# Designs tried in a protein design run: designed miniproteins, single chains, continued (5). Part 98

Each design is a single chain, and the fold is of that chain. pLDDT is the mean over its residues in the fold that is shown.

## One batch from the design tools (miniprotein)

Design m19403
Fold by ESMFold2-Fast:
Parts: structure tokens; C-alpha cells; sequence
Structure m19403 (fold): chain A 100 residues (1-100)
């Protein structure tokens, strides 16, 4: 059922948030879980864009334009600090790979 699927997603997001983001799953409301799920989906898309830029061998100018656009998306939609920190690390790793 859709309710069983939704509960499974909520439980998974809450458990992941507790273990990886230092959040207490028992203190998360359904609205906060929905927000975290939306941010996780956004994070996954942004990471995929960064990986594609590395795969294509983007120039420094092209990569920094992508980073600027990513920062604008993060500011517009918001992102929990632990996810932002993970995204920052992905960007830094991508810069190193493109410079090599």
C-alpha cells in the first residue's frame, strides 16, 4: 500500500538522518522527514551533475559555473548543514580530479 511505502521511506530517512547527520529520529516530525527526503533527492541530483562534469573533463571555467549554479540551488531551496558539508567535499574532490 502507499501508506506502507511512505512509512518505510520515512523510517529509512529518519534512521539515515540519525546515523549520518547526528539527528534524533524520534524528534523528527513527518514534515521534517519530508523536507529531509526532498533535500536528499536534491543532493543526489547535484552530486550526479558534479560526477558528469568530471566524466566529461569539464574545464575550470565550466566547473566553476556549475558550482555557482549549485550554490544558487542550495540557497533557494535550503539544505541541512551535514548535507551541505558532504556536497562541499564532493565539489573539492571533483576539483582535484579535474586538475589532475
Amino acid sequence: SMEAARKAIYDSVAEWAAETLGLDPEKLTPEEVDQLLSQLLAYSVLVALIREAVRRGASEAEFEELVREIREVMQRHGMHPPLRERLDRVIEEARRRLAA
Scores: mean pLDDT 80

Design m19404
Fold by ESMFold2-Fast:
Structure m19404 (fold): chain A 93 residues (1-93)
Amino acid sequence: SQELIDAMERLRAAVDRLVELAPPELQQKIRNLGDGLLAAIGSGQVNLAEAYRRGIEKLADEASKLNPEKAEEIQRTRDEVLAAADRAIELAK
């Protein structure tokens, strides 16, 4: 559906913003989890999508601790990613 496509594009954009804010050591890990999340949503694998979502949340929290000067922006972007993920997962059910 167009609504799912739009939700997945919003999720991709939010993940890209989170990667940009993350320390270099976590950037590829967050990108990989984001790609896995989008693939799981696209294939209707809700339980797998939820696992990737939890992984991104944990890495974002780690990123905010490693970059205290960016912590507030990372936390806001994390919340944006989680909201976009929740929306796309609901549409994929």
Scores: mean pLDDT 89

Design m19405
Fold by ESMFold2-Fast:
Structure m19405 (fold): chain A 100 residues (1-100)
Amino acid sequence: AAELVQRVREEAARLLEALRAGDWEAARRHGLEYERATVAALSLLVKAQDYEGLAELLAEVARFFREVARLLADDPEKAAEYQAAADAFERAAEELREKA
């Protein structure tokens, strides 16, 4: 669980760094790797019935969406969408931890 979540966290960090730098080519490449890592982690954790690992993964996805919302300060409608998604993932993580 921790190793899968850490991999997602590393790719999220690379994507956020590229977005902050305005490097759209790097952002696209790291965005694809982030998606791939997240889908793989989600699939493996679901198959393993690792609810604590799933909660950790969803919390990391929530953190990523909050950082994206922050970067979209000039687009308040999009920022609000990403913030709402972050809040939803955070609630889902809390619910999974209660059931784990």
Scores: mean pLDDT 83

Design m19406
Fold by ESMFold2-Fast:
Structure m19406 (fold): chain A 99 residues (1-99)
Amino acid sequence: AIDEVEKALKPTVEELKPLVEKAREHFEKFKKDPKNYEDLLKALKLWKEVYEKLKAEFEKLLKTTSDPEIQELLKQAIEEIDKLLKKIEAKEKEVKEKM
């Protein structure tokens, strides 16, 4: 089930790898200097872009699949991404208030 979802998402995951790597780079800079809110904000923005792209791809797959098991997995994945996006937006607001 999850392996089938991962296989379908592989091209999108490969496209998103550079954004994930850049997000990690900015987050590592923040870890070395916790007052470097600019790098934390850049990391959060890149992670938001990654999750928004993944959500769009999951929604596309949900429209094309007729497998109820895969539909359930995609719905759960979309719900989890929505929770992550909410957390990112809350953290962005917190960081901007400290800048």
Scores: mean pLDDT 81

Design m19407
Fold by ESMFold2-Fast:
Structure m19407 (fold): chain A 89 residues (1-89)
Amino acid sequence: SDEIEQLLEQMRKKIAEGDIAGAIDSLIKAFEIELSQSDLTEDQRKQIQQIIAKMKELKKQVLEGKISNEEAKEKLLELITEFNSIMLQ
């Protein structure tokens, strides 16, 4: 969807600006839209909800200064890869 594409573009821009928490927010919104609009199996839905929960925890760690921006970016890319794997099922 155009809205998801815009949110992914916002995520990339925020990563480039060093706003990792803002990038995570954009990605969470994109995944929540996917949950509402996509014809997903119950198992796919549960797995995506788990990824969203992990992203919310990652954002909290970033805001609390518990992890570096570089480590947060690596973890965010891992979550994106996991999401893509679920969607290809």
Scores: mean pLDDT 86

Design m19408
Fold by ESMFold2-Fast:
Structure m19408 (fold): chain A 118 residues (1-118)
Amino acid sequence: MEEKLLELAEKYLSEQDQKLLRVELALVREDPLGTALSLLGGFRDLAKNPELAARISPLELAILYAVAALLYKKGYIRKEDFEEIKKLVRDHLASKAASEPEEVARALAFIEEVEKLL
């Protein structure tokens, strides 16, 4: 899955966003449990704070989703927690579709390819 996430990143993401994904994948390799707990906390904070959600880009959100999908596939995130993340990511991208349509379209296309790896 990790190699396929990097191939997808080269196709859909900027060089800066690819670097962010490589950093997140390194954290997953070094501390998968700590990374899962941090990521679950971050998504819960985004759900409670619309102002924090407004500061994250569609592509950054898609990267965090891909990391959550990898951690779910590795058994570090439960099914229920992953379905909540999936809903939150889709709702947030829908809220940005009018202001950032091209970036939202790329984020959704990247997420759809990540879902085929599950």
Scores: mean pLDDT 88

Design m19409
Fold by ESMFold2-Fast:
Structure m19409 (fold): chain A 70 residues (1-70)
Amino acid sequence: MERERESERLGEELVRKTEADPSTAWDESLRLAREGQRLAGLGTPSDRAGAERLAAAGGRAVDIYVDALS
């Protein structure tokens, strides 16, 4: 529960930063990807759910960046 909420908050923050400055998407996505890999390595269902939320947020940031390039 707590990890999912923290992951959701971090994802929302990433999206806001990317909307303000799309150039930040790469650095923030890498940071979230590392955290997601760390959580996945812990092996619990809750940690896996947290990792999936971080991955989804990273995807949204990439989509915003791609749309900004269009």
Scores: mean pLDDT 68

Design m19410
Fold by ESMFold2-Fast:
Structure m19410 (fold): chain A 90 residues (1-90)
Amino acid sequence: MEREEAYRRAIDGAVDYAVASGELTPEQVAAAKANDPEAKARILELAARYLGASDEIVEKARELGQSLPYDEAKREMARILVEEEERRAA
């Protein structure tokens, strides 16, 4: 879906911004891509916060990072963000 794709790009953009600002290191991003649970949880938590997600969604993003492979966690987070946006627009 186009909205899910937009949020996936937004998640990647938030990660890139965190690296540029010094909040994340390239090594932490590499660790997340290698499926280190702590690195995935930290990266997805920060991305959710940068995207203005609620504390509940930030906590869910952290849990997704711990439980799912990195690419699957990002896809699931994007779906959750789309669902929350749609519920608030209704």
Scores: mean pLDDT 82

Design m19411
Fold by ESMFold2-Fast:
Structure m19411 (fold): chain A 109 residues (1-109)
Amino acid sequence: SMSIKKKVEEKIKKLEKEKLSKEELAELVLDIVRLGILGEYEEAEEYAKKLLELTEDEEIKRALELVIEGSKYAKEGKERESVVKLTSAALIAIGILIDEELRRRKEKE
């Protein structure tokens, strides 16, 4: 989707100039995974590689490496292996978002 691509590009440009929160990074990973699932494998791989250079977060790095692996499998016509890797990246990002929401709820109690 062109809307998702614009959102990803804007967030990457923001990250180049300032630090994004772990939640914003996890949301960005989900947008990149969504591009991969929609068949934009080359763009998903390129964005994941750029984001890997801009972050030191180990969970985000692991998710991005899975996006890169999934994109490579897709290029080889290995759709099942691709989906498994992309889904694994999404699960890491979703886990981060759940943890951040639970932390916010506990801090406000």
Scores: mean pLDDT 85

Design m19412
Fold by ESMFold2-Fast:
Structure m19412 (fold): chain A 93 residues (1-93)
Amino acid sequence: SKVLDMVVQATLGLIALAIASKVAEPTDPEAAARLRQAGDEVSKAANDVEKDPSKAPGLIEALRRAAQLARELGFDDTARAIENVAKKVEELA
C-alpha cells in the first residue's frame, strides 16, 4: 500500500528528529524543543495521510520544514535523512 509506505517513511523521519532532539537537549534545550515541534507537525501530517492520501503534499511540506530546521541547527546528517524521506513520500504520492 502506498499509504502504508508513506507512513513508514514518515516514521523514519520522526526517529531521526527524535534522536537529534535528544542529542541537542543537554546543551541546547531550545533547539531540542524546536526539533520536537517539527516532529509533532510531521506526526500530524502522517496521520492526515493515513486517513486521506490526497493530503500527502502536507506531509512533504512538514518533512521539508523539519529537514531545513535540522540543517539550520547543524544536524546535517539528520537533515539529509529527512530530505530522502520527503523524496520517497513525493515519489509515492
Scores: mean pLDDT 90

Design m19413
Fold by ESMFold2-Fast:
Structure m19413 (fold): chain A 99 residues (1-99)
Amino acid sequence: LPEEVKKLIELLEEVKKLDPETYAAFMARFRAEADRAIDRWVEKGYLTPEEAAALRAAMDAGDPQAWKTALEIIVADRLEEKRAEISKNAPKFIEKYKK
């Protein structure tokens, strides 16, 4: 793991110990974002409802691997939103030149 990632994990653990209320509020917001991204991935067929339910249960249990997976889903969903927007415009423009 990169040193920066290790430092971020250590910082999150320190915040959890020093200010558990702020940590809980942060995790609640993160969970809300994750839940939205997971719902969209189920609608798109990228996740089964069973896989989504298992991931949510693991996040509720405080599993750090579930947290990491949820973050990866949020990032991928955001990137796909931007790619879809680019795909609506840029490929149609390029297509005109390919004949």
Scores: mean pLDDT 69

Design m19414
Fold by ESMFold2-Fast:
Structure m19414 (fold): chain A 113 residues (1-113)
Amino acid sequence: SAYEKIEEEVLKANPKSPAEQLEKALEILKSLDLSPEEREELLEGLAGALGALALKRAAEEVGIPSVSEEERELALRLAREALEEVLEGRISVEEALERVAEEVVRHLRERLA
């Protein structure tokens, strides 16, 4: 129900990029009267989406077709931390995405050296 409402409102906003979709989803999440459990579940989903976008950017920058489970776990942890900063208004979704991608790129370059 809460997920469906967020999805409908995000699509209605006609976002131009995956990062803009995440920004709209966070705005809607903040406006909804959610239980703590529903909020945590949605935040984990958003962190997963942010992590996946960062992994895609990092893989494209390094020029590899896929990433390991270690990079996926790293991206998820960093995305969850960065998402807290976005929720506190300290950074934008795009800044969070850039920071997570840069750290994954660093890890990939060291592992592939």
Scores: mean pLDDT 78

Design m19415
Fold by ESMFold2-Fast:
Structure m19415 (fold): chain A 60 residues (1-60)
Amino acid sequence: SEEQRKKAIEFKKRADEGYNKFKELDPEGFALLERQLDSLPDKELMKEIFKRLLAVEYEK
């Protein structure tokens, strides 16, 4: 639905914001995680999942 699409877009926006905040607050941890994710077969999907998990954490 249009409502579900809008919620998905907002969640992606918050996910991207949380990912950038993680990079700023813990650049060493971010670099380590990026290397680990980049080594996975489904690295793009894993990055998107991680971004959304991080958004949930930062919305608390």
Scores: mean pLDDT 75

Design m19416
Fold by ESMFold2-Fast:
Structure m19416 (fold): chain A 91 residues (1-91)
Amino acid sequence: MEVKEKVIEMLEELLERLKNDPRVHPNFIKMVEELIKKIKEGDEEAIRTAIRLLGLLGHNMEKVREIAEKLKMEDVLNMIDFFEEGKKLTE
Protein backbone atom coordinates (compact mmCIF):
# COMPACT_ATOMS: atom_id res chain seq x y z
CA MET A 1 0.00 0.00 0.00
CA GLU A 2 1.79 3.10 -1.36
CA VAL A 3 -1.28 5.42 -1.42
CA LYS A 4 -1.05 6.40 2.28
CA GLU A 5 2.66 7.28 2.00
CA LYS A 6 2.17 9.26 -1.24
CA VAL A 7 -0.73 11.25 0.27
CA ILE A 8 1.32 12.07 3.40
CA GLU A 9 4.24 13.24 1.19
CA MET A 10 1.91 15.46 -0.88
CA LEU A 11 0.35 16.99 2.25
CA GLU A 12 3.80 17.64 3.79
CA GLU A 13 4.86 19.34 0.52
CA LEU A 14 1.65 21.42 0.57
CA LEU A 15 2.25 22.27 4.25
CA GLU A 16 5.74 23.65 3.47
CA ARG A 17 4.26 25.83 0.69
CA LEU A 18 1.49 27.11 3.00
CA LYS A 19 3.95 27.94 5.83
CA ASN A 20 6.00 30.08 3.40
CA ASP A 21 2.94 32.11 2.26
CA PRO A 22 2.10 34.95 4.73
CA ARG A 23 -1.43 35.22 3.21
CA VAL A 24 -2.39 31.73 4.46
CA HIS A 25 -4.48 31.65 7.64
CA PRO A 26 -2.88 29.73 10.59
CA ASN A 27 -6.10 27.68 11.01
CA PHE A 28 -5.68 26.31 7.47
CA ILE A 29 -2.09 25.19 8.26
CA LYS A 30 -3.40 23.51 11.45
CA MET A 31 -6.12 21.71 9.43
CA VAL A 32 -3.50 20.25 7.04
CA GLU A 33 -1.32 19.17 10.01
CA GLU A 34 -4.37 17.45 11.58
CA LEU A 35 -5.09 15.60 8.29
CA ILE A 36 -1.49 14.29 8.19
CA LYS A 37 -1.85 13.13 11.83
CA LYS A 38 -5.16 11.31 11.14
CA ILE A 39 -3.75 9.53 8.07
CA LYS A 40 -0.70 8.40 10.11
CA GLU A 41 -3.13 7.06 12.76
CA GLY A 42 -4.88 4.91 10.08
CA ASP A 43 -7.95 7.04 9.28
CA GLU A 44 -8.88 5.88 5.75
CA GLU A 45 -11.51 8.64 5.42
CA ALA A 46 -8.78 11.24 6.09
CA ILE A 47 -6.95 9.97 2.96
CA ARG A 48 -10.08 10.72 0.86
CA THR A 49 -10.50 14.13 2.53
CA ALA A 50 -6.82 14.92 1.79
CA ILE A 51 -7.18 13.98 -1.91
CA ARG A 52 -10.28 16.21 -2.21
CA LEU A 53 -8.38 19.09 -0.57
CA LEU A 54 -5.28 18.62 -2.78
CA GLY A 55 -7.50 18.50 -5.90
CA LEU A 56 -9.40 21.64 -4.86
CA LEU A 57 -6.11 23.52 -4.32
CA GLY A 58 -4.62 22.29 -7.61
CA HIS A 59 -1.60 20.88 -5.76
CA ASN A 60 0.21 18.08 -7.63
CA MET A 61 -2.82 17.41 -9.89
CA GLU A 62 -1.14 14.54 -11.80
CA LYS A 63 -0.67 12.50 -8.58
CA VAL A 64 -4.12 13.54 -7.30
CA ARG A 65 -5.70 12.16 -10.50
CA GLU A 66 -3.68 8.90 -10.22
CA ILE A 67 -4.77 8.31 -6.60
CA ALA A 68 -8.40 9.37 -7.26
CA GLU A 69 -8.57 6.83 -10.13
CA LYS A 70 -7.07 4.10 -7.91
CA LEU A 71 -9.55 4.86 -5.08
CA LYS A 72 -12.46 5.33 -7.59
CA MET A 73 -13.23 8.84 -6.31
CA GLU A 74 -15.58 10.06 -9.07
CA ASP A 75 -16.22 13.38 -7.25
CA VAL A 76 -12.49 14.29 -7.36
CA LEU A 77 -12.15 13.17 -11.00
CA ASN A 78 -15.15 15.37 -11.94
CA MET A 79 -13.58 18.32 -10.06
CA ILE A 80 -10.26 17.88 -11.94
CA ASP A 81 -12.13 17.71 -15.28
CA PHE A 82 -14.05 20.90 -14.36
CA PHE A 83 -10.74 22.64 -13.50
CA GLU A 84 -9.13 21.59 -16.82
CA GLU A 85 -12.24 22.72 -18.75
CA GLY A 86 -12.12 26.10 -16.95
CA LYS A 87 -8.46 26.47 -17.94
CA LYS A 88 -9.45 26.14 -21.64
CA LEU A 89 -11.97 29.00 -21.20
CA THR A 90 -9.26 31.35 -19.80
CA GLU A 91 -6.82 30.84 -22.70
Scores: mean pLDDT 77

Design m19417
Fold by ESMFold2-Fast:
Structure m19417 (fold): chain A 68 residues (1-68)
Amino acid sequence: HMEEIERLLKEAEEHEALARRHTQIGDDYLAQAKADPENAAELRQKAFDHYAEAGIHLIAAVSARLGA
């Protein structure tokens, strides 16, 4: 049982790390959009795509922690 909990917690940590990475990339694209108004729409779309991926990983992380 404890080994199962440890695996789920590690899985949650890995998903949380991926969520943080995607959030950082999204934030970087939003910063680029502010500096480049001519390409802002495309850069904002890239940011939102990464935020969506971060959200999926956060849901997976919460699910793993609740299963622990």
Scores: mean pLDDT 87

Design m19418
Fold by ESMFold2-Fast:
Formats: structure tokens, sequence, C-alpha cells
Structure m19418 (fold): chain A 83 residues (1-83)
């Protein structure tokens, strides 16, 4: 879908910003990619995981280890919500 393509493009832009050391831009773009990806539901589940992992990496590079651990904890909680 065009929305999935947009989410993947935002994710690619976030990764490029991260590699360039622009952590504020990377965090903003990864947030935008995440919001779009969650609106797509199941078809974007792999992308949501990738986005969440990048967000944790960005937060760690900013020295925000506690915030990065919280992002990972939320992702793990979502993955374990099957009953």
Amino acid sequence: SSQLERARELFRQARRAFEAGDLDTALRLVRQAFELAISLGEEAKELIDEISRLRAEILRRQGREESALLVEAVLNSIEREEK
C-alpha cells in the first residue's frame, strides 16, 4: 500500500539521519514512521519491530539508556499479548 511505502520511506530517512549523527531528526522521523505503521496494523508488524529497535538505538546513542529500555519493554509486552 502507499501508506506502507510511506512508512518504509520515513524509516529509511530515520536510519540515514541516525547514521549521519542527527539524532533529533532520526527520533522525529522514527516517531512519524511508527505512527503510520501502527495505523496499518498486521501488514506492518515487521516494520513496527524495526522502527522500535531503531528508536531504542537512537535513545542509547543520545545517552538515554533508561528511555531505550522502556521502548524495548513496551515492544516485548506487545509481543507477549497473545492469549
Scores: mean pLDDT 80

Design m19419
Fold by ESMFold2-Fast:
Structure m19419 (fold): chain A 80 residues (1-80)
Amino acid sequence: MMSPREEAIVGFVVLADVSGMELTLESEKIPEEEKERIILGEAKRLKKLREEYPDNPIIKKALEKLKKENPEVYKIIEEV
């Protein structure tokens, strides 16, 4: 089992990745093709972290918030 410190670090990385995905989708400065590439890459990383740390409370909370506030991004993570 991870130490509480390592669990917190992993959770904060997931929060940062989720925020990055939301900001990428909302950006009018990034081309749609580049947005899709960035979002898919981040979604694959988040899915892997979720599967490796299924009981991490920070990851669970971040994904629940994402599902409520941006269901399109959440769907991408589930489908990759």
Scores: mean pLDDT 74

Design m19420
Fold by ESMFold2-Fast:
Structure m19420 (fold): chain A 80 residues (1-80)
Amino acid sequence: MLPIIEEAKKFVKTSKPLSPEEIKVLAYQLKHANPILRVALLAFVELLPQEERDHPEIKEAYEEASKYIPKNILEQIKKA
């Protein structure tokens, strides 16, 4: 159980799509953030609409960030 994921799901349902600037910031943070923040950002990406998740910059940054996360944590994020 991850309470943060439930809060994020509620927020995503009521928020507008990410702007191009927000997409670039999210991609940068996924690549360069500390490991704890990176896990939170990966979980946030899994809660985004499919169109946002399939954005080339987000998809590339997600793949790069996931290389540094333990497999068991990454599986929990993907199940979110």
Scores: mean pLDDT 69

Design m19421
Fold by ESMFold2-Fast:
Structure m19421 (fold): chain A 70 residues (1-70)
Amino acid sequence: SLDEAIEEFNERMGELADKLLAGEITLEEFKKKVEEIIKEFEKKYPDKKEVIETMKILAEDAVEKLEKLI
């Protein structure tokens, strides 16, 4: 379902955020990995553009918040 897709996206992004805050990856690597996750969902749901746009907004919000913490 779409709710499961957003949940999966948030879970994967959260794991990447934890790695970033632990110093295991850079902010640039975080951005690249999140872009790859979004591309995976675009391929899986090519007709659900609003969901993909929501993921992009969530990614931008996460980056803004993480930049304030590091």
Scores: mean pLDDT 84

Design m19422
Fold by ESMFold2-Fast:
Structure m19422 (fold): chain A 71 residues (1-71)
Amino acid sequence: MAYVVEVFMENEEEAKKLAAELRAKGYSVSIANRGKPVVIIFTPDLEAAKKLAEELEAKGYKVKILDASKL
């Protein structure tokens, strides 16, 4: 099943930069505004989601993984 990685951003400019970098790497990415910008990255499976989340957390981002069926 598909999973998403949500990255909680402090401002819209940083969200756009991260989204552009991830799209350049071949990810499907959208940005939602929930009071603060959230970068939503679509991944094909849970293993891909965990790998991406670990990489982003290592860079200091706040992330969570969601089952795409719950969106």
Scores: mean pLDDT 79

Design m19423
Fold by ESMFold2-Fast:
Structure m19423 (fold): chain A 96 residues (1-96)
Amino acid sequence: MQTVELTFKAKKEKILVTVTVQGSDAPGRVRVTVEADGKKAEGEALLPAPSATVQLRLEIEAKPGSEVKVTVQTDVPGATATALANGMEEKTATAS
């Protein structure tokens, strides 16, 4: 299983995190966990073969200035995860 971590700074009390995962040539599972200020939100999706993209939208309450940690776990090697937080910077990482 591959793990990708992306971190944002909360600028609002309610943060919508959109996570887009682009797969490779294999099907697999994707689990996304968003953690902020002691709270968690989770989502799961399946990536079908050939290369596919899935998007999960997760909402979490955070204190402004708190760390928002997005963890993407997948069975798909080489999958690329892109996270966009409401009003914040877009971040991308590839599972190896």
Scores: mean pLDDT 77

Design m19424
Fold by ESMFold2-Fast:
Structure m19424 (fold): chain A 69 residues (1-69)
Amino acid sequence: TLTDISTRGRDLSKRSTDPTISTEATKLSDDADTLRRMADEGRLTPDQLDSGVADLTDRLNDLERRLDA
């Protein structure tokens, strides 16, 4: 869910010692919160929501891989 992506992004930001990863993780969390708000307001089509979630999930997975490296 978007809430899970947001939470994981915040956790990643707190765990990272790399300021670039921390900044990107914070941005990811903010973007997930924004997308969730837009979805709650009925401003997104199902396709737009699915695309947004897929993008955020890819960004989260990339940040997690970079943190583990």
Scores: mean pLDDT 81

Design m19425
Fold by ESMFold2-Fast:
Structure m19425 (fold): chain A 90 residues (1-90)
Amino acid sequence: DEELRKKVEEVLEESRELLEENRKLVEELEKQGKVKLATVRFSTLGVYEAALDLLESLIDTMDLETVLEEAERILEGLKKLNEELKKELE
């Protein structure tokens, strides 16, 4: 299903953009001297990056519906992290 593949690609692209935005927010936390918190958040970003890399590798080999569900879960997690990071920056 080519339409389903396009949806997966769109969710993955949005997730990559949000991952980059979140990385910039974590860098700002580090600049504010919140080094321990920034270290934990960089580790969390690394987990999301690895998960996105894995899903991208599975697009051609796995059920696209399952890939889409997992991609949407990652995007939701990144959105929640984005709101948390903005709150932590005050």
Scores: mean pLDDT 87

Design m19426
Fold by ESMFold2-Fast:
Structure m19426 (fold): chain A 72 residues (1-72)
Amino acid sequence: SHMALVEQAKLELAKAVKEALDMGASIDDVSRIAQKYAPELIAAARAGDTERVQAVLEQFRNDLKAVAEKEK
């Protein structure tokens, strides 16, 4: 169901945020990236577009990794 996909997307979003913070990414950078991608991710999940959900999650994780690496 679309509701289950939305719940999965929210869990993956929260997990990626926690991993980035644990790696030393700043709260400000993580918040900015989450604000950019969370609406797109939730919209794709509500539409049942699994391929778009995966694509947005991949880009979200890549952007979080980039800001975590910048702190080194």
Scores: mean pLDDT 83

Design m19427
Fold by ESMFold2-Fast:
Structure m19427 (fold): chain A 80 residues (1-80)
Amino acid sequence: AAEKALKSFLAKQSKAFSGALNLLLAGHYNKSQNLIDLGKAGLCKSTSVSQLKTLASLLRSTGAEREAKAVEEAIAYCKS
């Protein structure tokens, strides 16, 4: 249910969005501020805050709390 919804959402995204999300998550995993900053900027450019809110909600629903928080921080960055 939640995992299927997340997979469906991700499959519909652009390559630019997927690349930026991968940079953001890799940055958090490796504690690389440069990758985090690149991922945040790429997400702001490739998608809307509304889509990022949907992603964060889907990640939280699957138990991916760390990933959801990373996306929520990206949303705050995109609004500033």
Scores: mean pLDDT 84

Design m19428
Fold by ESMFold2-Fast:
Structure m19428 (fold): chain A 85 residues (1-85)
Amino acid sequence: MKSLLEVLNELAELAAERLPADVAAQVARLLVEAREAYAKGDKEAALEKLEEALRLMLAAFERQGDEEGRREAEELFRKAKELIE
């Protein structure tokens, strides 16, 4: 079973490989913030940052017509959310 760190790193890698650099940078920042919130015991803040990162990724993948990237992002998000909850 993958750790939260591993799943968040996979989300950041997916964004870096498939999305514009500015979007990928914003996603990476939000995922770092989500991890820091979780480490402090703030699960609500962690989920909010994770959901913001997913929203940015899904909007970018939709604009690009990248259905595979969108589905992979949604799958990784579900795994991360389960690990935070």
Scores: mean pLDDT 85

Design m19429
Fold by ESMFold2-Fast:
Structure m19429 (fold): chain A 87 residues (1-87)
Amino acid sequence: MSAEGAYAVGKALGALEKSGEAKITIEGNKVTVETSEDGAGEGAAIGAAATLEESGGAKYEIKGNKITITLTGSEEATKAFIEGIKS
């Protein structure tokens, strides 16, 4: 995955947190996305995680309303994704 693509996906997830549809926790290369109780933003969060996995940049797991994304791509793509979330 490119750094530009990773940044764009991160920015989309960060937008869900800013709108109150998700809560995002970042721990190194692990990003946990917890969607709202009504499932608002769940499809968008799953879509973002799936895009990262299809690009070889991450693996993800879904448990209830929590999506855990483990970043497996390059250091540059990982940094870009995290910066996207924070933007």
Scores: mean pLDDT 80

Design m19430
Fold by ESMFold2-Fast:
Structure m19430 (fold): chain A 73 residues (1-73)
Amino acid sequence: MSRRVIREAARALGVSPGTLSRRITELLRSNSEEELRERYDELRKQAGLGDTPLPPLSKRELALAVVALETLL
């Protein structure tokens, strides 16, 4: 993920780029892809997104989605 993408995502979420980058890195280091998918599913349920099939996301995209939903919820 480029520095530009992280800056744009951080701006949209109302957090600093350094905070967003750190959270993504921590999730990628401490969690497997399966753990990130489970966390994302839990956050989707909290957000009321229902039984919509999970899109095919990479591990990094899952980490970003988890951070985004945690920030918005």
Scores: mean pLDDT 72

Design m19431
Fold by ESMFold2-Fast:
Structure m19431 (fold): chain A 84 residues (1-84)
Amino acid sequence: IEDKLKKLKEEAKKFNELDPRGSSLIKIIEQIKKAYETDKKKAIELINDLINQLKSLKKNSTNPELIETLDKIIELLKEIKEEI
């Protein structure tokens, strides 16, 4: 899970370079990391909410690099959720 969280943060930094909304994503990832240690149910809820937000963002995007980065983030979030 630690390696997946690290990879998630790296992909979030790439997203932040492509879209200013990436700074909010980084904050949400830090919230998920804190919740994972103290309240696993809250961590799952935050992950589900984030996945839904990113899917909506992907639907409204035409930038292939942004879409690819969003897909990688969504997959990492799903994998992290399965390990909780």
Scores: mean pLDDT 78

Design m19432
Fold by ESMFold2-Fast:
Structure m19432 (fold): chain A 107 residues (1-107)
Amino acid sequence: MADRIAEAAARTVRLLLEKGQLELADEFVGHLMRAFEASLAGDIEAAERHAQEMVEVAKKAGPEAYENAKLIADEVIELSKTATPEQIHAARDAVAGALARAVEEAR
C-alpha cells in the first residue's frame, strides 16, 4: 500500500513538473500531505476533504494525473479508516521520500 501510493504520487508530480505546472504540483503535494496529517490526527472527514481537493487539482493537469490522484485518494482514505498510526507514518514517509526524489530528478 505505502509503495503504491508513493509510486503514484511521484508519477503525478513528475507529470506536472514535465508540463511546467509548478503551482499545480505544489497544490497537489500540499493537499496530499494535509490528508496524511489529518489521518494521523484521526480526522477522517478532513482526510477525505484534502484527498478530494488533491484529485480536483490533478484533474486540471489532465486524465493521467486525475487517474493517479483517484487511486492515491482511495488508498489514503482506506489508510485513515483501517491503518494504525505507525502504518500511516510509514506511508507518509514513503510518499515524502518519493516526492523529494521526483522533484530532484526534474532539476
Scores: mean pLDDT 84

Design m19433
Fold by ESMFold2-Fast:
Structure m19433 (fold): chain A 119 residues (1-119)
Amino acid sequence: IPAEVQELLAEARREAEAVATPATAPQLAEADALAAKGTLEDTLRAIVLYGRVLVEAGKPEPVRRIAERLRALALASEDPEERRLLLRTAAELYELAGDREAALEAEVEIGLELIKEGL
């Protein structure tokens, strides 16, 4: 897992914990359990769940910021599978934050990556 993804996980968790309520506690527990599995896919899924907690608390700005950083990491990655996972996660976070234009741009980038792989 890229160090920058672990840093974004830690940021997302801290932001979500700061706005946690009893109603969001099960979602935080699920995100924590996914993060503990230590795979890239589980780490990215945990970030999405922390993002949902933030949006439910009325804080879409940190979610959009995390999405932008994941997209930048994807564009810097030379691994096509890692790149696609990062872009898909960024698109999902943009959608959660209400940034439909950025979500569509990330989806187009995913489509271009699939064409490059011959899929």
Scores: mean pLDDT 84

Design m19434
Fold by ESMFold2-Fast:
Structure m19434 (fold): chain A 99 residues (1-99)
Amino acid sequence: SKIEEAVNKGEETLRARAEEIVRTLHAKEGLPYAADDPARLQQAVRDAKDRALEAVKKGDYERAMELLRQAKEFAKFVGDEEAAKAYEEALKLVEEKKK
């Protein structure tokens, strides 16, 4: 689906920047995707994607939107505009399904 494509693009883009992001996260507080190393950050981003897509499949659009807003905020915080745009597109598509 277009939602899965948008969420996958966000995940792929964040994973490509994992090494730089981990160094930044170590110096910050209150972030949704805490990680000790790049592989752990990549896994956390994959897990977040899976949770968001599972919420969509269950028809829990409110939960899906919460998770996608969190992912978008994180992408913006770490300066990944491409990932932020992908999550924004996913949010719009989920909102359309909710009517």
Scores: mean pLDDT 74

Design m19435
Fold by ESMFold2-Fast:
Order: sequence, then C-alpha cells, then structure tokens
Structure m19435 (fold): chain A 85 residues (1-85)
Amino acid sequence: MEKEIEELEKKYNAALDELFDLGVEQVRLAVDYTVLRKELEKNPDDPEVRKQLEEVEAQMDETNARIAQVEKELADIRKKLEELK
C-alpha cells in the first residue's frame, strides 16, 4: 500500500512537471505564432514564413493535445490516490 502511494505520487509529480514544461512551450509557441503572423502580414507571398507558420501551428496542436493527455493522467492518478488514502 505505502509503496503504491509513493509510486503514484512520483508519477503525479512527474506529470505536474511535464504540464509546467508544456505550459512554458505553449507560451513560446504563441509568441512565435504572433511574430510569424506579423511577418506574413508584411510579406504575404513569403513561402518560408508560411512554412514556419504551418510548423508552429502543428507544434501548437501537438502541445495542446499533450496538455489534454497529461491533465487526464493527473485526474486518473488523483482518483487512484483518493481511493488508496
């Protein structure tokens, strides 16, 4: 029982650390997106800026999907901890 609680708490803390890192990445991507959007408004026919914007949008989608997954994992771990405590 105590070892199971310790293992779940370790997984919970690791998931919280990942969620924090993903939050930082989300802010970074939002800044990059804003900069690239402004550059595209100045140079709408720039294929390199368009490609970079598409890459940032794809990274934002992936980051948002991972945040949702980690939040679900945190909820599942929390439920298991409540059942054991």
Scores: mean pLDDT 84

